Designed miniproteins, single chains, continued (4). Designs and how they scored, part 84

Each design is a single chain, and the fold is of that chain. pLDDT is the mean over its residues in the fold that is shown.

## One batch from the design tools (miniprotein)

Design m14901
Fold by ESMFold2-Fast:
Structure m14901 (fold): chain A 71 residues (1-71)
Amino acid sequence: SLAEKIREIREKLREFLKSKGLTDEQADAAIDLAFAYLAGVDKETVYRWAEELGIPKEVLDEAIEKLKELL
């Protein structure tokens, strides 16, 4: 199902982002920001939100690329 696929994608992204030094909360937020960007939110906005949450823009970029690969 789509729900099962999304859950698997989120689990894989979370493990990846935690390996980059993010906390559980930061990893979950970075995943949500990556989905938001692919849904049409502009790059400047998601970068600003990432900065407010202590997520490096380079790590968010990696999350976006990995999400594209997993979709």
Scores: mean pLDDT 88

Design m14902
Fold by ESMFold2-Fast:
Structure m14902 (fold): chain A 90 residues (1-90)
Amino acid sequence: SMEELLKELKELFEKAIEALKAGDLAAAREYLEKIVELVGKAVPELKESLEETFEELLEILKTKSPEEAAEDMETFFERVIEALEKLLKL
């Protein structure tokens, strides 16, 4: 269901943010890959763009503090959830 999908995405976003706060880029990448797979199943048109965006973000985040990286990613995740809620409910 959409409710279960959004719940799982929010949980994965939370885990990715915690990994970034800990400076664990490898764990963050793994959670982002799971997010791409889930979004790709719901909205196939977004899969490639989201994958490319996450790769670009991870490269930028290597130059930032863990706290700044987590904050930037959290803001991005909020926008992704809002976009998905609009697409999946309409």
Scores: mean pLDDT 79

Design m14903
Fold by ESMFold2-Fast:
Structure m14903 (fold): chain A 64 residues (1-64)
Amino acid sequence: GVEEAQKEADEVMAQLTPTQQEVVRERLRNPGASLHEIASRLGLSVSTVSRSLTTFGRLSADRS
């Protein structure tokens, strides 16, 4: 449920660096944003954004 997903998200976020957390929050705030748009908004490389989202996805899937 939504409550379980929120708890899992909080646990996954705790395993991320502050930079990775900002990438994930930006994606959730603007789900239509491309990797390039997120990178531009946060002043990061596209590679950093891609790795951050991949790490979040892996942790979410592997810990669920």
Scores: mean pLDDT 73

Design m14904
Fold by ESMFold2-Fast:
Structure m14904 (fold): chain A 72 residues (1-72)
Amino acid sequence: MSLEEAEKVVEEMKPEAIQRLVDAGLSPEEAQRVADTLAKLALRLHKEKGIDPKEAFEKGLEAVINQIELDK
């Protein structure tokens, strides 16, 4: 997968991730910042370690949501 393809995949995942983060208790502004951070991390893991950007993004999102639920 090219970097530009990976960027498109991650950008396409952001709206759903933002919605899930808001549902978990974050404000829309906080959810946007978290989604942006997860996107950058997923792209970095893809570039440096060859991890699928979709998988990296989804695993990061799950970890954040689990942490939010534990902090309630």
Scores: mean pLDDT 81

Design m14905
Fold by ESMFold2-Fast:
Structure m14905 (fold): chain A 72 residues (1-72)
Amino acid sequence: ARASREGILALGEKVAAAAFGETVEGEVGGTPVRITLSADPAVLGAALRAAGEELDGEDADDAITRGIARAG
């Protein structure tokens, strides 16, 4: 949970700093993750960070899905 939370927060920060159409790479709970940005990076990045901050006992996939849904 802790490593997944930290990974999602770092991923959200990288996404927020990236440009539209850019590919962002990160790691969540030891799993490599790649996201190609097809939405507003600042909105998606903020939503992913919020999902990571709210992570408590849920799966990382569920938190990431919640962040993406919040952005779109």
Scores: mean pLDDT 68

Design m14906
Fold by ESMFold2-Fast:
Structure m14906 (fold): chain A 79 residues (1-79)
Amino acid sequence: KQKIKDQAIQTINNASSQQQQNAADSASQNIGDPKGMLTSMTQKGNTDDITSAVQQLLGVGYTLQQVKGIFQQSYKSKS
């Protein structure tokens, strides 16, 4: 359980030039529920899905710190 959280945070921290490329492609998309998206990805336990969600949030103007905050809230709110 904590392993998934740690992997997600590691993925977010490793977000750099590669994230910028994918974020650019997603910049035109409106992310209406970033918390719900991250919650869904966290429940799957798939780091690739979490990486994609992070890239999309960065593309619409969120900072890495804001993305980490949203992920933390999503993880705490899982049922």
Scores: mean pLDDT 59

Design m14907
Fold by ESMFold2-Fast:
Structure m14907 (fold): chain A 80 residues (1-80)
Amino acid sequence: SEEEELYQKGLELFDRAGVLAVLGRTDEAIELAKQGAELFKQAGKPEEAANYLRRVADAAEQAGHKDTAAEIRKLADELK
């Protein structure tokens, strides 16, 4: 379905956001994370969007980018 296609595209965007977050590319990571979250919301999965945002934030924090992690966690909090 179109919802399944949106969900898969959202997963791809979150994967890319995670890579950028690990690299400390904060602005790029946030933009892709926002896009992934929006696609998940359109697919009817806002709770999963929040969970994936937290996973991206956790990846950034483990890579030493605490500021990137904090900004992405803020996006997750705004979805609940």
Scores: mean pLDDT 87

Design m14908
Fold by ESMFold2-Fast:
Structure m14908 (fold): chain A 90 residues (1-90)
Amino acid sequence: SKKELFEELKKYKGNAEKGKEIYKKYMESMHGEKGEGKYVGPDLTDVSKLSEEELFEMLSFGVEGTAMPSYYGVLSLQELKDLIAYLKTL
């Protein structure tokens, strides 16, 4: 279940520097910090205000009606944890 996957994610330690590299590879071209990419949902500065569970759900299952894909199975739980750690610094 989603809750069981999130409980597993909580066992990992996030690394924001590694998360920044993941962000650049998968997300920067779609989102940009200065409006290069847009989707119907929170911008990156508002994303940092979301809980770790909300960020995990958004990244793992995507955001319907946006260009945000599901990263579950593309990123490991460690990579998702690293990405979340980086997003929390924005």
Scores: mean pLDDT 68

Design m14909
Fold by ESMFold2-Fast:
Structure m14909 (fold): chain A 63 residues (1-63)
Amino acid sequence: PTKETVDEGYKKAMEAARESLDNGDSVEEAFKKAYEAAKEAGMSDGLARMIAKKSVEDILKEM
């Protein structure tokens, strides 16, 4: 994927993770939502998992 695609996937994953956690969902649920957002942005399964994990970790570090 291009750098633009990765950046967009990370942004979407961060939004999904933040919304999920703000709604009181578990960390596991936030990860699932971030993963789906990264997949929708065009990431492969492996890359989507990495982006989702990083997004959830970054949001939790903020909290």
Scores: mean pLDDT 79

Design m14910
Fold by ESMFold2-Fast:
Structure m14910 (fold): chain A 87 residues (1-87)
Amino acid sequence: MEELIRRAFEAARQGRLEEALELLDRAAAESDDLGKAEVLAARAALLAAEGRREEAARDLLEAADLYESLGYTELAEELRRKAEELA
């Protein structure tokens, strides 16, 4: 998981956003709920940076739901607030 996220941010820095998103999608598929929440938050950051605000907000809300189910209530609330600001 961490290696795929690292490669995704490297691809994004090189202007290869679609490759970065594909790597994050793969990381999410290979992850448990905690890892998936982390990947969705990372994906949202890349989408927001590219102006894809509605997609970023959706990923933040899905990550927030996963974090809340795992007991990370404050983090979930932070991500929901951030998603509302992007919508």
Scores: mean pLDDT 84

Design m14911
Fold by ESMFold2-Fast:
Structure m14911 (fold): chain A 81 residues (1-81)
Amino acid sequence: MSEEEIEEILKVVREFLEEKGYPEEKIEEILKTVREAAKDPSLHARLKALKELLLSEDEEKREQADMMLAWIYAEVQEKKA
C-alpha cells in the first residue's frame, strides 16, 4: 500500500470520526491504530474496503465502515498482546 493511499485513508477516517463527534484524543488513538494496521500486509484489503465504505454517502455502508474500523482496531490490539 502506498504512503499516499495510507494518508487518504487516514484523512477519510478522521473526517468520519469528527462527524460522529469523537473527542480529539480518541480520534488520535484510532488514527495511530490505522497507521499500525497499514504496516500489516494482511490488513491492506480491509483498509481499502474501509476507504470505499467511508467514501459512500449510503448510511448502511457508513455503518459497515464503523463496524470494520472497530474490527481493525481489535485486530491491531490483539496482535500487540
Scores: mean pLDDT 81

Design m14912
Fold by ESMFold2-Fast:
Structure m14912 (fold): chain A 91 residues (1-91)
Amino acid sequence: MEEALKALEEKGRRLVETLRKEGLEQDAENAEELARKTLESLKKGNIREAAIHSSSLGILAISGSIETGNERISKEATDFLKAADKVVDSL
């Protein structure tokens, strides 16, 4: 559990940093909030709420990847979603 949560937090932080480096400051702030809400929902065992927030983050990342041409944004969002699944598996 603790290691999976730490990995999730790291993956979220990496995605936010990539968005900021691309000049997408508003998307970075939105992604940071969605990553935080996903983490908080998983800590409470609320898988449904976590799925809603992580799905919103995924959509944001796809849009950012298309807008910038930087596929790393989508890849890092996928890594975040995989880390979230590992937390769910540990519940």
Scores: mean pLDDT 85

Design m14913
Fold by ESMFold2-Fast:
Structure m14913 (fold): chain A 96 residues (1-96)
Amino acid sequence: SVPAQITTSSSSPPVVGQPTTLIDTVTGSPAEFTVSWLRNGVELTDVTLSPVGLDEEGLAVQVLSAQVVPDPSVTYETVVTSSTSGTVRKVWDPSS
């Protein structure tokens, strides 16, 4: 199996104080995985998840989105847990 991979983007360039949509694309082996987002270490509950699809390699693909306002004191972390690939984490700091 392939370890889960996380790619982070935003619907508009991140600007402190300006709303944007944070978008994470998660890919992994054809196995069940659970995805959660943390805002400063606390689970974010207002997240939109796409239906799970497959890429050309047969890897599961899921897109997560949430409306965020970039703030230098706020860090977002994506946590992906899979029975086949373990846990993968990615931090997004829009102030960097």
Scores: mean pLDDT 75

Design m14914
Fold by ESMFold2-Fast:
Structure m14914 (fold): chain A 78 residues (1-78)
Amino acid sequence: VRELLEEALEEVRRDGASESAIEWARLVAEEDLAGLKERIRKLAAEQNKPEEGEEAIKELPKLMEELREHIEEELEEL
C-alpha cells in the first residue's frame, strides 16, 4: 500500500512535479485504498478467515494516515 502510493508519487514528480499533480496523486491513492480493501476482503473470504481480512483492512487506515503525514511533510518542505 505505502509502496504503491510512493511509486505513484515518484512517477508524478518525475513527470510533472507540480502542486496539482501531487494533489491528484493523493486522490488516486484514496481510490486505490478502496480497491485494495475489496481485494483483501475477497482473499480473506476464500481462505475462510474474514477476521484476518478485517485486521488487514483495519491496518489500511493507519498506513494511509502515516503516509498522509509523510506526504504533508514533503509538501511542506517544497
Scores: mean pLDDT 58

Design m14915
Fold by ESMFold2-Fast:
Structure m14915 (fold): chain A 56 residues (1-56)
Amino acid sequence: GPAARAGAAVATLVASGRNELAVEVLQRHGLDRETAEALVAAGPEAAGRGAIALLG
């Protein structure tokens, strides 16, 4: 579903060092910038899992 796709995309972007793109993806799925930046700062696995938990 959309949450699983967002989680996978965010985890991949953070793992690739594309943190600002990961923040933008999270914001496009309905998260505010502050929450998106906090998830990305937590690292790829935490960012992916957090995105799924918040969007699912």
Scores: mean pLDDT 83

Design m14916
Fold by ESMFold2-Fast:
Structure m14916 (fold): chain A 89 residues (1-89)
Amino acid sequence: MEEIKKLLEEILELTKDRKGLSEAINGALSKLPEIEKNKPDEKAIKDFKEQLKTLLEAAKKGWEEVLKAAGVEATPEEEEKQYKEVRAL
């Protein structure tokens, strides 16, 4: 759990210029105490940690480079849509 919190905090720091994504990450951070109380499956924790590491690497390289590599030239509107989907985290 501490590793997941650190990954979320690092992603938040790199993405703080985008309000939608920052709110989604803060939402995930606020849910961590409840997740810790529920003692989630080890596999679920591992999968979530790997997803966060992938997102962190993407954030470090810059969203424009990641989207370009994926064959998508994102408009600001498309970025906001993706950030809203991250709220599901």
Scores: mean pLDDT 60

Design m14917
Fold by ESMFold2-Fast:
Structure m14917 (fold): chain A 83 residues (1-83)
Amino acid sequence: MLSKEEFDREVEVALATMLVAFAKRNKDKLTPEELKAIADEVARIGERLPDDPLVRQAAETLKEIAKENGDEETAKRVEEILR
């Protein structure tokens, strides 16, 4: 059985991966504000779970989406998670 702490961490990892999957599916339809909101949430999770491989993969994918959309500010913000 997962502890509460383990459950909460796994939920945050799932949220980061789901948000990035959503961004990837909708990359041609996302507004800059929507992409920033997704990036802010993934950054929040990355600050708590900096060494999680799925969170790092989510951040890498989101950085590429931001670059493809020409959103340099969001790409830079996500790059801070990856260091």
Scores: mean pLDDT 81

Design m14918
Fold by ESMFold2-Fast:
Structure m14918 (fold): chain A 80 residues (1-80)
Amino acid sequence: SKEVEELKRDLERLRELLAQAETHIKAGNYDEARRLLDEAVELAMKVIERATKLNHEDILAEVGELLVRLEALRRQVDAA
């Protein structure tokens, strides 16, 4: 469906935001990393809400894995 295609694009954007945040963490740019992680949280919450309404278990599993990565990156920033 178009809705599932949109959610898959949002998941791709979420992965891109997390990759950008990781790059900024490695460079010591913690303020930019925090901004990117905050944007990633907002996008992840929108994906969860939409995927839950669609009862789309595969997308919920994928966003769950990305949330684990997001929390790991957040802990790195908070420890710095």
Scores: mean pLDDT 88

Design m14919
Fold by ESMFold2-Fast:
Structure m14919 (fold): chain A 78 residues (1-78)
Amino acid sequence: MEEARAEARRLLTQAEDYANKGDRKSAADYFRQAADVLEQAGLTNVANAARLAAKMVEKGEISGADAAQAVRTLLDAE
């Protein structure tokens, strides 16, 4: 559980870094990787949030920082 949470946080940080560089496609790919890790850990609600974050960042509807913070907030609540 904790290892999956740590890996998800690492992937969320990479997603944020790529979004900050303007690489929204790579950022979205890292959010999707975080979602896969979270789903395998049974954190389905957080995984769904990460997938939504990926879609919104890819479209430019939300910043990578805001998307990563929203997913981290849900992860910390579980």
Scores: mean pLDDT 86

Design m14920
Fold by ESMFold2-Fast:
Structure m14920 (fold): chain A 61 residues (1-61)
Amino acid sequence: ARKDRLIAEAVERAKAAGLTPEQIAAFESRLRDAFDALEKAGQTELGPQVADRILAEAVAA
C-alpha cells in the first residue's frame, strides 16, 4: 500500500540520518499513528508532507 511504502522510505531515510534502533522504532510508531489519523480524516494525500515533517523533527531531536 502507498502508506506502507511511505513509512518504509521514511524509515530508510531515518537510518541514513544515523538514528539509533530505539529512535527509529519511536519514529516509525509516531509515523504510523500520524498516518492512521490522516486515514480517519480522509487526508491521505498529506502523507508525504507529514512523513517529511516527522522525519525532520526526529533528526533534530
Scores: mean pLDDT 79

Design m14921
Fold by ESMFold2-Fast:
Structure m14921 (fold): chain A 85 residues (1-85)
Amino acid sequence: SEAEKKAEELVEEWLKQGPNVSEEEKVQIRLNAALVAKSGKLFEEELKKLEEIAKEKLKKNLTPEKYEEALKKLEESRKKLLEAY
């Protein structure tokens, strides 16, 4: 989807610049990009696809414990976004 593409591009741009950003912050950036692309409407299906891509990226650089923490953060962010929009 378009939201997935924008989120991937945003994360890749950050990786290219080498910022001192946590993996949780990268996840938040992905979610924000998807929200902007969706124009304020509920986007559960797009968000689930985005989460799958995010999980694959996070697995590459995170320990299992940090990965679980990131997943809980994703769930919290998703719930808040769905309630807001």
Scores: mean pLDDT 57

Design m14922
Fold by ESMFold2-Fast:
Structure m14922 (fold): chain A 73 residues (1-73)
Amino acid sequence: MEVDVTESGFAATVIKREGDKAVLGGTEQAKVGQKVLFEGGHESIVTEVENDKATVTAPPTAEEGQAVGVYHL
């Protein structure tokens, strides 16, 4: 399922999984503290932004290549 957040946020993609965390690409606008919505309605918070990539705590169901919605604060 694709997430569309056209006016209240932006779409990002899971590019890497690291245990309980995911690294998101397409996140040049991302800031620590923003909400991330995963497939199935799981919400998480951006914990780190480095080199235009955001790191977020991810549910076990999150997979590489998955689209996610990142909401503005």
Scores: mean pLDDT 73

Design m14923
Fold by ESMFold2-Fast:
Parts: sequence; structure tokens; C-alpha cells
Structure m14923 (fold): chain A 82 residues (1-82)
Amino acid sequence: SMEERAEAIAEREAAELLSLSDEELRELRAEVEAALPTSPDPALARAALEALDAALAGDAAALREKLLATHRALAAQRAARA
């Protein structure tokens, strides 16, 4: 299902982000923040910043929750356009 796919993607992305150093996470955050003013989807960019902040805080539960919410929203948007 699209829900199971969203959960699988979120879990994989959470594991990848939690494997990064604080230095690597800060670099990714800076890149997302710099891209925010020219982003075609500012809400998605802000959600990415929130997920990166959770990863930097070492809050695996918050990171998983934020990523899952993002992928559920993206799946719903695609379904609405199908």
C-alpha cells in the first residue's frame, strides 16, 4: 500500500540521517536553509529543516514522525492528481 511504502521510505531515511555526524547534518541543514527562498515547495523545505533539527537533537522518534508525515503528505498529493 502507499501507507506501507511511506513508512518504509521514512524508516530508511531516518536510519540514514541518524548515521550521519553532527557536522554532516549541519551542512545538510545549511543547504536546505539556503535553498528555502527559491524552493518551489517552501512547506516541504521547512519540514526537511524540522526533520534535520530532530536528527541533530538525537530525537529518533521525532525524526521518524516528521519524515513519515512528509511522505504521507506527498503520497496524498500524488493520489489527488491521479
Scores: mean pLDDT 83

Design m14924
Fold by ESMFold2-Fast:
Parts: C-alpha cells; sequence; structure tokens
Structure m14924 (fold): chain A 67 residues (1-67)
C-alpha cells in the first residue's frame, strides 16, 4: 500500500463539487481506478482534504487550502 500526499492552494471561489470533479478527472485521465473518494472540510482553517482510495488499495490525499 502506497500513500501519496499532495498539498496545494486553490481559489476561494472553488466549490467542493468542482474540487471533487477536478480530482476525479485528473486521476481518471492518468489511468487510475478510483474505489472511493471522501471530502472533509475544515471551516476554521479553510482546508479541504480529499482522500482517494484506488482499486489497488493505494491512497492519495489532497490537502487544499482556500485563498
Amino acid sequence: MTTITINSQIPASFTNAQIKKGVTNALSNNGLSIASLAITSNAATNTITVTVTLANGDTITFSLTKE
């Protein structure tokens, strides 16, 4: 099992739906099969965490901070 963490800043105008779609499309375009995707928002820190579990059991975590 491999875990990859990606940190990025995103525009404050991005919605959770847009973030989910962007992450899903990026992974799909790279030939990765998604088993599950979870989004957790922390309003106190303006941080959105997207946790993707791939079909092979690998996990990719996106830690996104709104501007």
Scores: mean pLDDT 76

Design m14925
Fold by ESMFold2-Fast:
Structure m14925 (fold): chain A 82 residues (1-82)
Amino acid sequence: MEIKFSTEEVELAGTKVVKLTVEADLSLEDAKEAAERIEKERENVAGVKVEEKDGKSIITIYFTGESAEDAIKAAREALEKV
């Protein structure tokens, strides 16, 4: 499965967070399931957004206190279980 990961450090309401964007050839339902799994398994998720655009699913997740590498690992593990 083709999956694209990108990370950016942003500040939300005075808190430094890692914004992870995942673009994947997944259905919106599968993307929502993966996003819910990440949110459930990680205590430091500040926000999650799932969108469908041009036949692809885009998952945006905001992590507090995590590195970009750990954020990507969490997303990859959740997507492998879908």
Scores: mean pLDDT 76

Design m14926
Fold by ESMFold2-Fast:
Structure m14926 (fold): chain A 61 residues (1-61)
Amino acid sequence: MKEEIKEEARRLAEEMLDAGVPDEEVLHTVARWAYERSGGDNTAAVAAAKAALEVIDERKA
């Protein structure tokens, strides 16, 4: 996995959560963004979704 995609996924998740987007919508949007950016790599989409989930969990702690 390219670390750049993971960092961008975290940043995108932060911006969406700051805008009041629900957690589930953030996860779906970030996963789809990474899938398209990687040219259809499901591994990249899963890694991006995990990065977004970490951001969500950090905010709840």
Scores: mean pLDDT 80

Design m14927
Fold by ESMFold2-Fast:
Structure m14927 (fold): chain A 56 residues (1-56)
Amino acid sequence: SSSEALQRALEAGAEVIRRALAEGLSAEEAFKEFRERVDVHPQVAAWLEREIRAAL
């Protein structure tokens, strides 16, 4: 379902951000990298970034 796909995208995105932070990148550098590689509608990407930021 769309909800399940969004949840998986959120988990994958959060993992990417956590790994980047563990490697010493700043939060802004990690989210810049996320935006460059995520291949979803801009509104979905913005929602994912907001949710991941809230969970940090």
Scores: mean pLDDT 80

Design m14928
Fold by ESMFold2-Fast:
Structure m14928 (fold): chain A 77 residues (1-77)
Amino acid sequence: MEEIEKAIQEAVDAMRAALDAGASPVEIRRLGRDIALKATYELAKKYNLTPEERYRILSELLDRVEAAMDALLAEKA
């Protein structure tokens, strides 16, 4: 789903910008999770997704955003 890739890219870009601005790891993690949750909510509303479909999309977005965040934080350490 191209919207999943778009949401991940938006989360990565936002987390990178926050990291460059001196945000704490806690703030960056919150930002990434919030973007993933918002994207899932918007997709669920737009496509009238079932609870099972929403869970699957949220799980994928959270997993990929957490991995990207860990990579960004490791580079800054």
Scores: mean pLDDT 80

Design m14929
Fold by ESMFold2-Fast:
Structure m14929 (fold): chain A 78 residues (1-78)
Amino acid sequence: SEKEEKIQRGIELGRQAAEAVKAGKYDEAIAKLEEALKIFEEIGEKESAEQARRTLALVKEAVAEGKDAWEVLEEAAR
């Protein structure tokens, strides 16, 4: 279904964003997280949208503070 295809696209964008964060490609990671968030909000996947929003906020904060964003995400998951 179209909804299932959009869910898979959002998940894949999240995976690509995580790889970009690990590589220090923060602008790419932010762009992919924003696209994933938009998809999850449009299809009403509230939990996935909230996870994407939280991850996006943490990455943006880490970048603003000059921290390693991947390390910040790992600490937030513990």
Scores: mean pLDDT 87

Design m14930
Fold by ESMFold2-Fast:
Structure m14930 (fold): chain A 70 residues (1-70)
Amino acid sequence: MKSLDEIRDEMSELVEKYEKGEMSAEETVEKLRELKKEMIKTMKEQNAPEEVIEEIEELIDDAIEKLEKA
C-alpha cells in the first residue's frame, strides 16, 4: 500500500510529465483516477477525518475535470 506522501509525489510527477508533453491528457487522467482511489482508500484506512478526505478528493476531481475539458 502506498503512503500518502508517495501518492502525492506520483500525482505531482504525472502533472509534470503532462506539462512537458511526455504524457497525453487521457493517460494523465487515467493515472490520476487510479491514484485518487488509492489515496482515498489509504486515508480511510488511516481514519483520516472525512472533511480532509473530501477536500483532497475535490482538488483531484477539479484537476481531472480540467484535463478532460482540455
Scores: mean pLDDT 77

Design m14931
Fold by ESMFold2-Fast:
Structure m14931 (fold): chain A 98 residues (1-98)
Amino acid sequence: MSREKIRKALELSGLSRYLDEEQIELLIEWFSKSDPELLRLLILAAGLTPEERRAAFAEEILELISLPDRERAERELRRFLEERQREGLRELFFGGID
């Protein structure tokens, strides 16, 4: 995935509003070296996260990518994004998101 496409994905997910430029550059660098599937999961999970919870969602992602072991960071991030996606889909179909 190109750096420009990662930046655009962060914009489309709405996360860029809750991140400064240094944090955005950190995420672009991290995702450029990671499994492209993680970026797809990020976009889907962010899209299913209510706007009022996106700041906390962005903070959790920054914390997870700061883990010193990249393989562990990718595994933990994947788990977090999959859990958020499932919760978000449940909220969407059964109410509880605005």
Scores: mean pLDDT 79

Design m14932
Fold by ESMFold2-Fast:
Structure m14932 (fold): chain A 70 residues (1-70)
Amino acid sequence: SMAEELKLASLMSEETRELFEKAREEAEKNPEESKEALLYLGKALKGIAEELGEDYAKKFEAEIKKLEAE
Protein backbone atom coordinates (compact mmCIF):
# COMPACT_ATOMS: atom_id res chain seq x y z
CA SER A 1 0.00 0.00 0.00
CA MET A 2 0.99 3.69 0.18
CA ALA A 3 2.83 3.14 3.46
CA GLU A 4 4.89 0.34 1.90
CA GLU A 5 5.72 2.54 -1.10
CA LEU A 6 6.83 5.34 1.23
CA LYS A 7 9.05 2.91 3.14
CA LEU A 8 10.60 1.70 -0.13
CA ALA A 9 11.21 5.31 -1.22
CA SER A 10 12.90 5.94 2.15
CA LEU A 11 15.14 2.89 1.69
CA MET A 12 16.04 3.97 -1.84
CA SER A 13 16.63 7.64 -0.97
CA GLU A 14 20.44 7.29 -0.77
CA GLU A 15 20.63 5.18 -3.93
CA THR A 16 18.33 7.51 -5.89
CA ARG A 17 20.44 10.51 -4.85
CA GLU A 18 23.56 8.74 -6.13
CA LEU A 19 21.80 7.87 -9.41
CA PHE A 20 20.63 11.44 -9.93
CA GLU A 21 24.09 12.90 -9.27
CA LYS A 22 25.62 10.34 -11.65
CA ALA A 23 23.05 11.21 -14.33
CA ARG A 24 23.86 14.92 -13.93
CA GLU A 25 27.58 14.19 -14.37
CA GLU A 26 26.82 12.13 -17.48
CA ALA A 27 24.72 14.99 -18.89
CA GLU A 28 27.70 17.34 -18.50
CA LYS A 29 30.04 14.92 -20.30
CA ASN A 30 27.55 13.74 -22.95
CA PRO A 31 24.72 16.30 -22.98
CA GLU A 32 22.96 15.05 -26.12
CA GLU A 33 23.17 11.35 -25.26
CA SER A 34 22.22 11.51 -21.56
CA LYS A 35 19.68 14.37 -21.70
CA GLU A 36 16.66 12.09 -22.22
CA ALA A 37 17.72 9.66 -19.48
CA LEU A 38 18.34 12.54 -17.05
CA LEU A 39 14.90 14.04 -17.78
CA TYR A 40 13.10 10.76 -17.06
CA LEU A 41 15.18 10.12 -13.97
CA GLY A 42 14.56 13.66 -12.73
CA LYS A 43 10.79 13.37 -13.20
CA ALA A 44 10.68 10.03 -11.36
CA LEU A 45 12.80 11.34 -8.50
CA LYS A 46 10.67 14.49 -8.20
CA GLY A 47 7.71 12.33 -7.25
CA ILE A 48 9.74 10.55 -4.59
CA ALA A 49 11.34 13.78 -3.36
CA GLU A 50 7.96 15.43 -2.72
CA GLU A 51 7.32 12.71 -0.11
CA LEU A 52 10.83 13.05 1.35
CA GLY A 53 11.30 16.81 1.36
CA GLU A 54 10.29 20.07 -0.27
CA ASP A 55 13.84 21.21 -1.05
CA TYR A 56 14.67 18.05 -2.98
CA ALA A 57 11.53 18.33 -5.12
CA LYS A 58 12.40 21.95 -5.98
CA LYS A 59 15.95 21.02 -6.97
CA PHE A 60 14.76 18.22 -9.26
CA GLU A 61 12.12 20.50 -10.82
CA ALA A 62 14.71 23.22 -11.51
CA GLU A 63 17.14 20.76 -13.09
CA ILE A 64 14.41 19.29 -15.32
CA LYS A 65 13.42 22.77 -16.51
CA LYS A 66 17.06 23.61 -17.22
CA LEU A 67 17.45 20.53 -19.42
CA GLU A 68 14.15 21.20 -21.21
CA ALA A 69 15.28 24.77 -21.97
CA GLU A 70 18.35 23.40 -23.76
Scores: mean pLDDT 61

Design m14933
Fold by ESMFold2-Fast:
Structure m14933 (fold): chain A 66 residues (1-66)
Amino acid sequence: KKVEEAEKIIKENLAKGKNIIDAVEEAVKKVGPTYTAKALEKLGFSKEKIDLIRESLGLTKEELKK
């Protein structure tokens, strides 16, 4: 499932020493911003941290909710 794929991409990229912004960008490229945001919630990220990551990537709140 797309959320599980995003979670895997984030975890693998963090394990390789990439920062969270780069890890999330790779997940967004493969499954889109909505499923990536849901994966971040499942990984225990707060709404505040998810919003900071979103802003760092130039994504709108609308893009994460679709």
Scores: mean pLDDT 77

Design m14934
Fold by ESMFold2-Fast:
Structure m14934 (fold): chain A 70 residues (1-70)
Amino acid sequence: MSAELEKEFLELTERGLRAIARRDIAGLEEVIAQLEKLKERAEKAGDTELAEKISRAIASLRAVLAELKR
C-alpha cells in the first residue's frame, strides 16, 4: 500500500466523520469529492486494496449524506 495515500485517506475519513457529527452537508460533499480523486490516484498507483477501501467509504458517506438531506 502507498503510505502517503493511506494517510490522506485516514485524514479525509476523519474530516467526513466530523462533518457528519456537525450535520455539515457542504463539508461532507467536499470530502466525498476529494475521496473520489484519491481513489483515482490509488488506482493509478496500483493500490487496488486501498482503492476498494476508498470506494466503500464513498458509498457509506453518500448514504449518510442522503439521510442528512431528509
Scores: mean pLDDT 85

Design m14935
Fold by ESMFold2-Fast:
Structure m14935 (fold): chain A 96 residues (1-96)
Amino acid sequence: SREQVIQQVEQIVQEFKEMPYASPEQRELMEQLLQAVKEGDIEKAKELLEQLREGMMKDLRKWAEANPDKALEVTSEMVRFIGLITELELLLKKLE
């Protein structure tokens, strides 16, 4: 159901907000994306997802540069980020 898909989007948004490299700007974009999904504005949600992808990747790179001793953790977080973005894209496609 639409309600179940929205709950899955909400869970993914919460996981992104808890990532160690998520900036306040990206947390705001995550909230806007969730609101767009709840309002049924999937086009806006997709635009926000593109912005979130770029912003989170930029934040991850900055976090990686600040933590050169954490190469394994950085790699793990990058894999997790790619997985969550892919899952979110598939959920938004289901809401079209």
Scores: mean pLDDT 85

Design m14936
Fold by ESMFold2-Fast:
Structure m14936 (fold): chain A 84 residues (1-84)
Amino acid sequence: SYIEKARKAIEEGNYEEALEYLEEAGLKAILTRNEEKLEEVLELLDEIIETAPKEISEKAEELKKKIEEYKRRVEETIKEADEK
């Protein structure tokens, strides 16, 4: 749902709105362990990074880093829980 809304926002040039949808979709994919949806979110972020104006591209790069860091932290927390 959010990924489809992000795709439409990208097509319409509404990059700020697209980034908001991608942030929500990415965080949800990480929490639900949906690797396919997470990959789709990261692919759309890469598209924005390559095609959008510099200011938007920089915001997309920061969002990609935040999503990747959040995934790492969630995976690390799961590993720590499994050691009990």
Scores: mean pLDDT 80

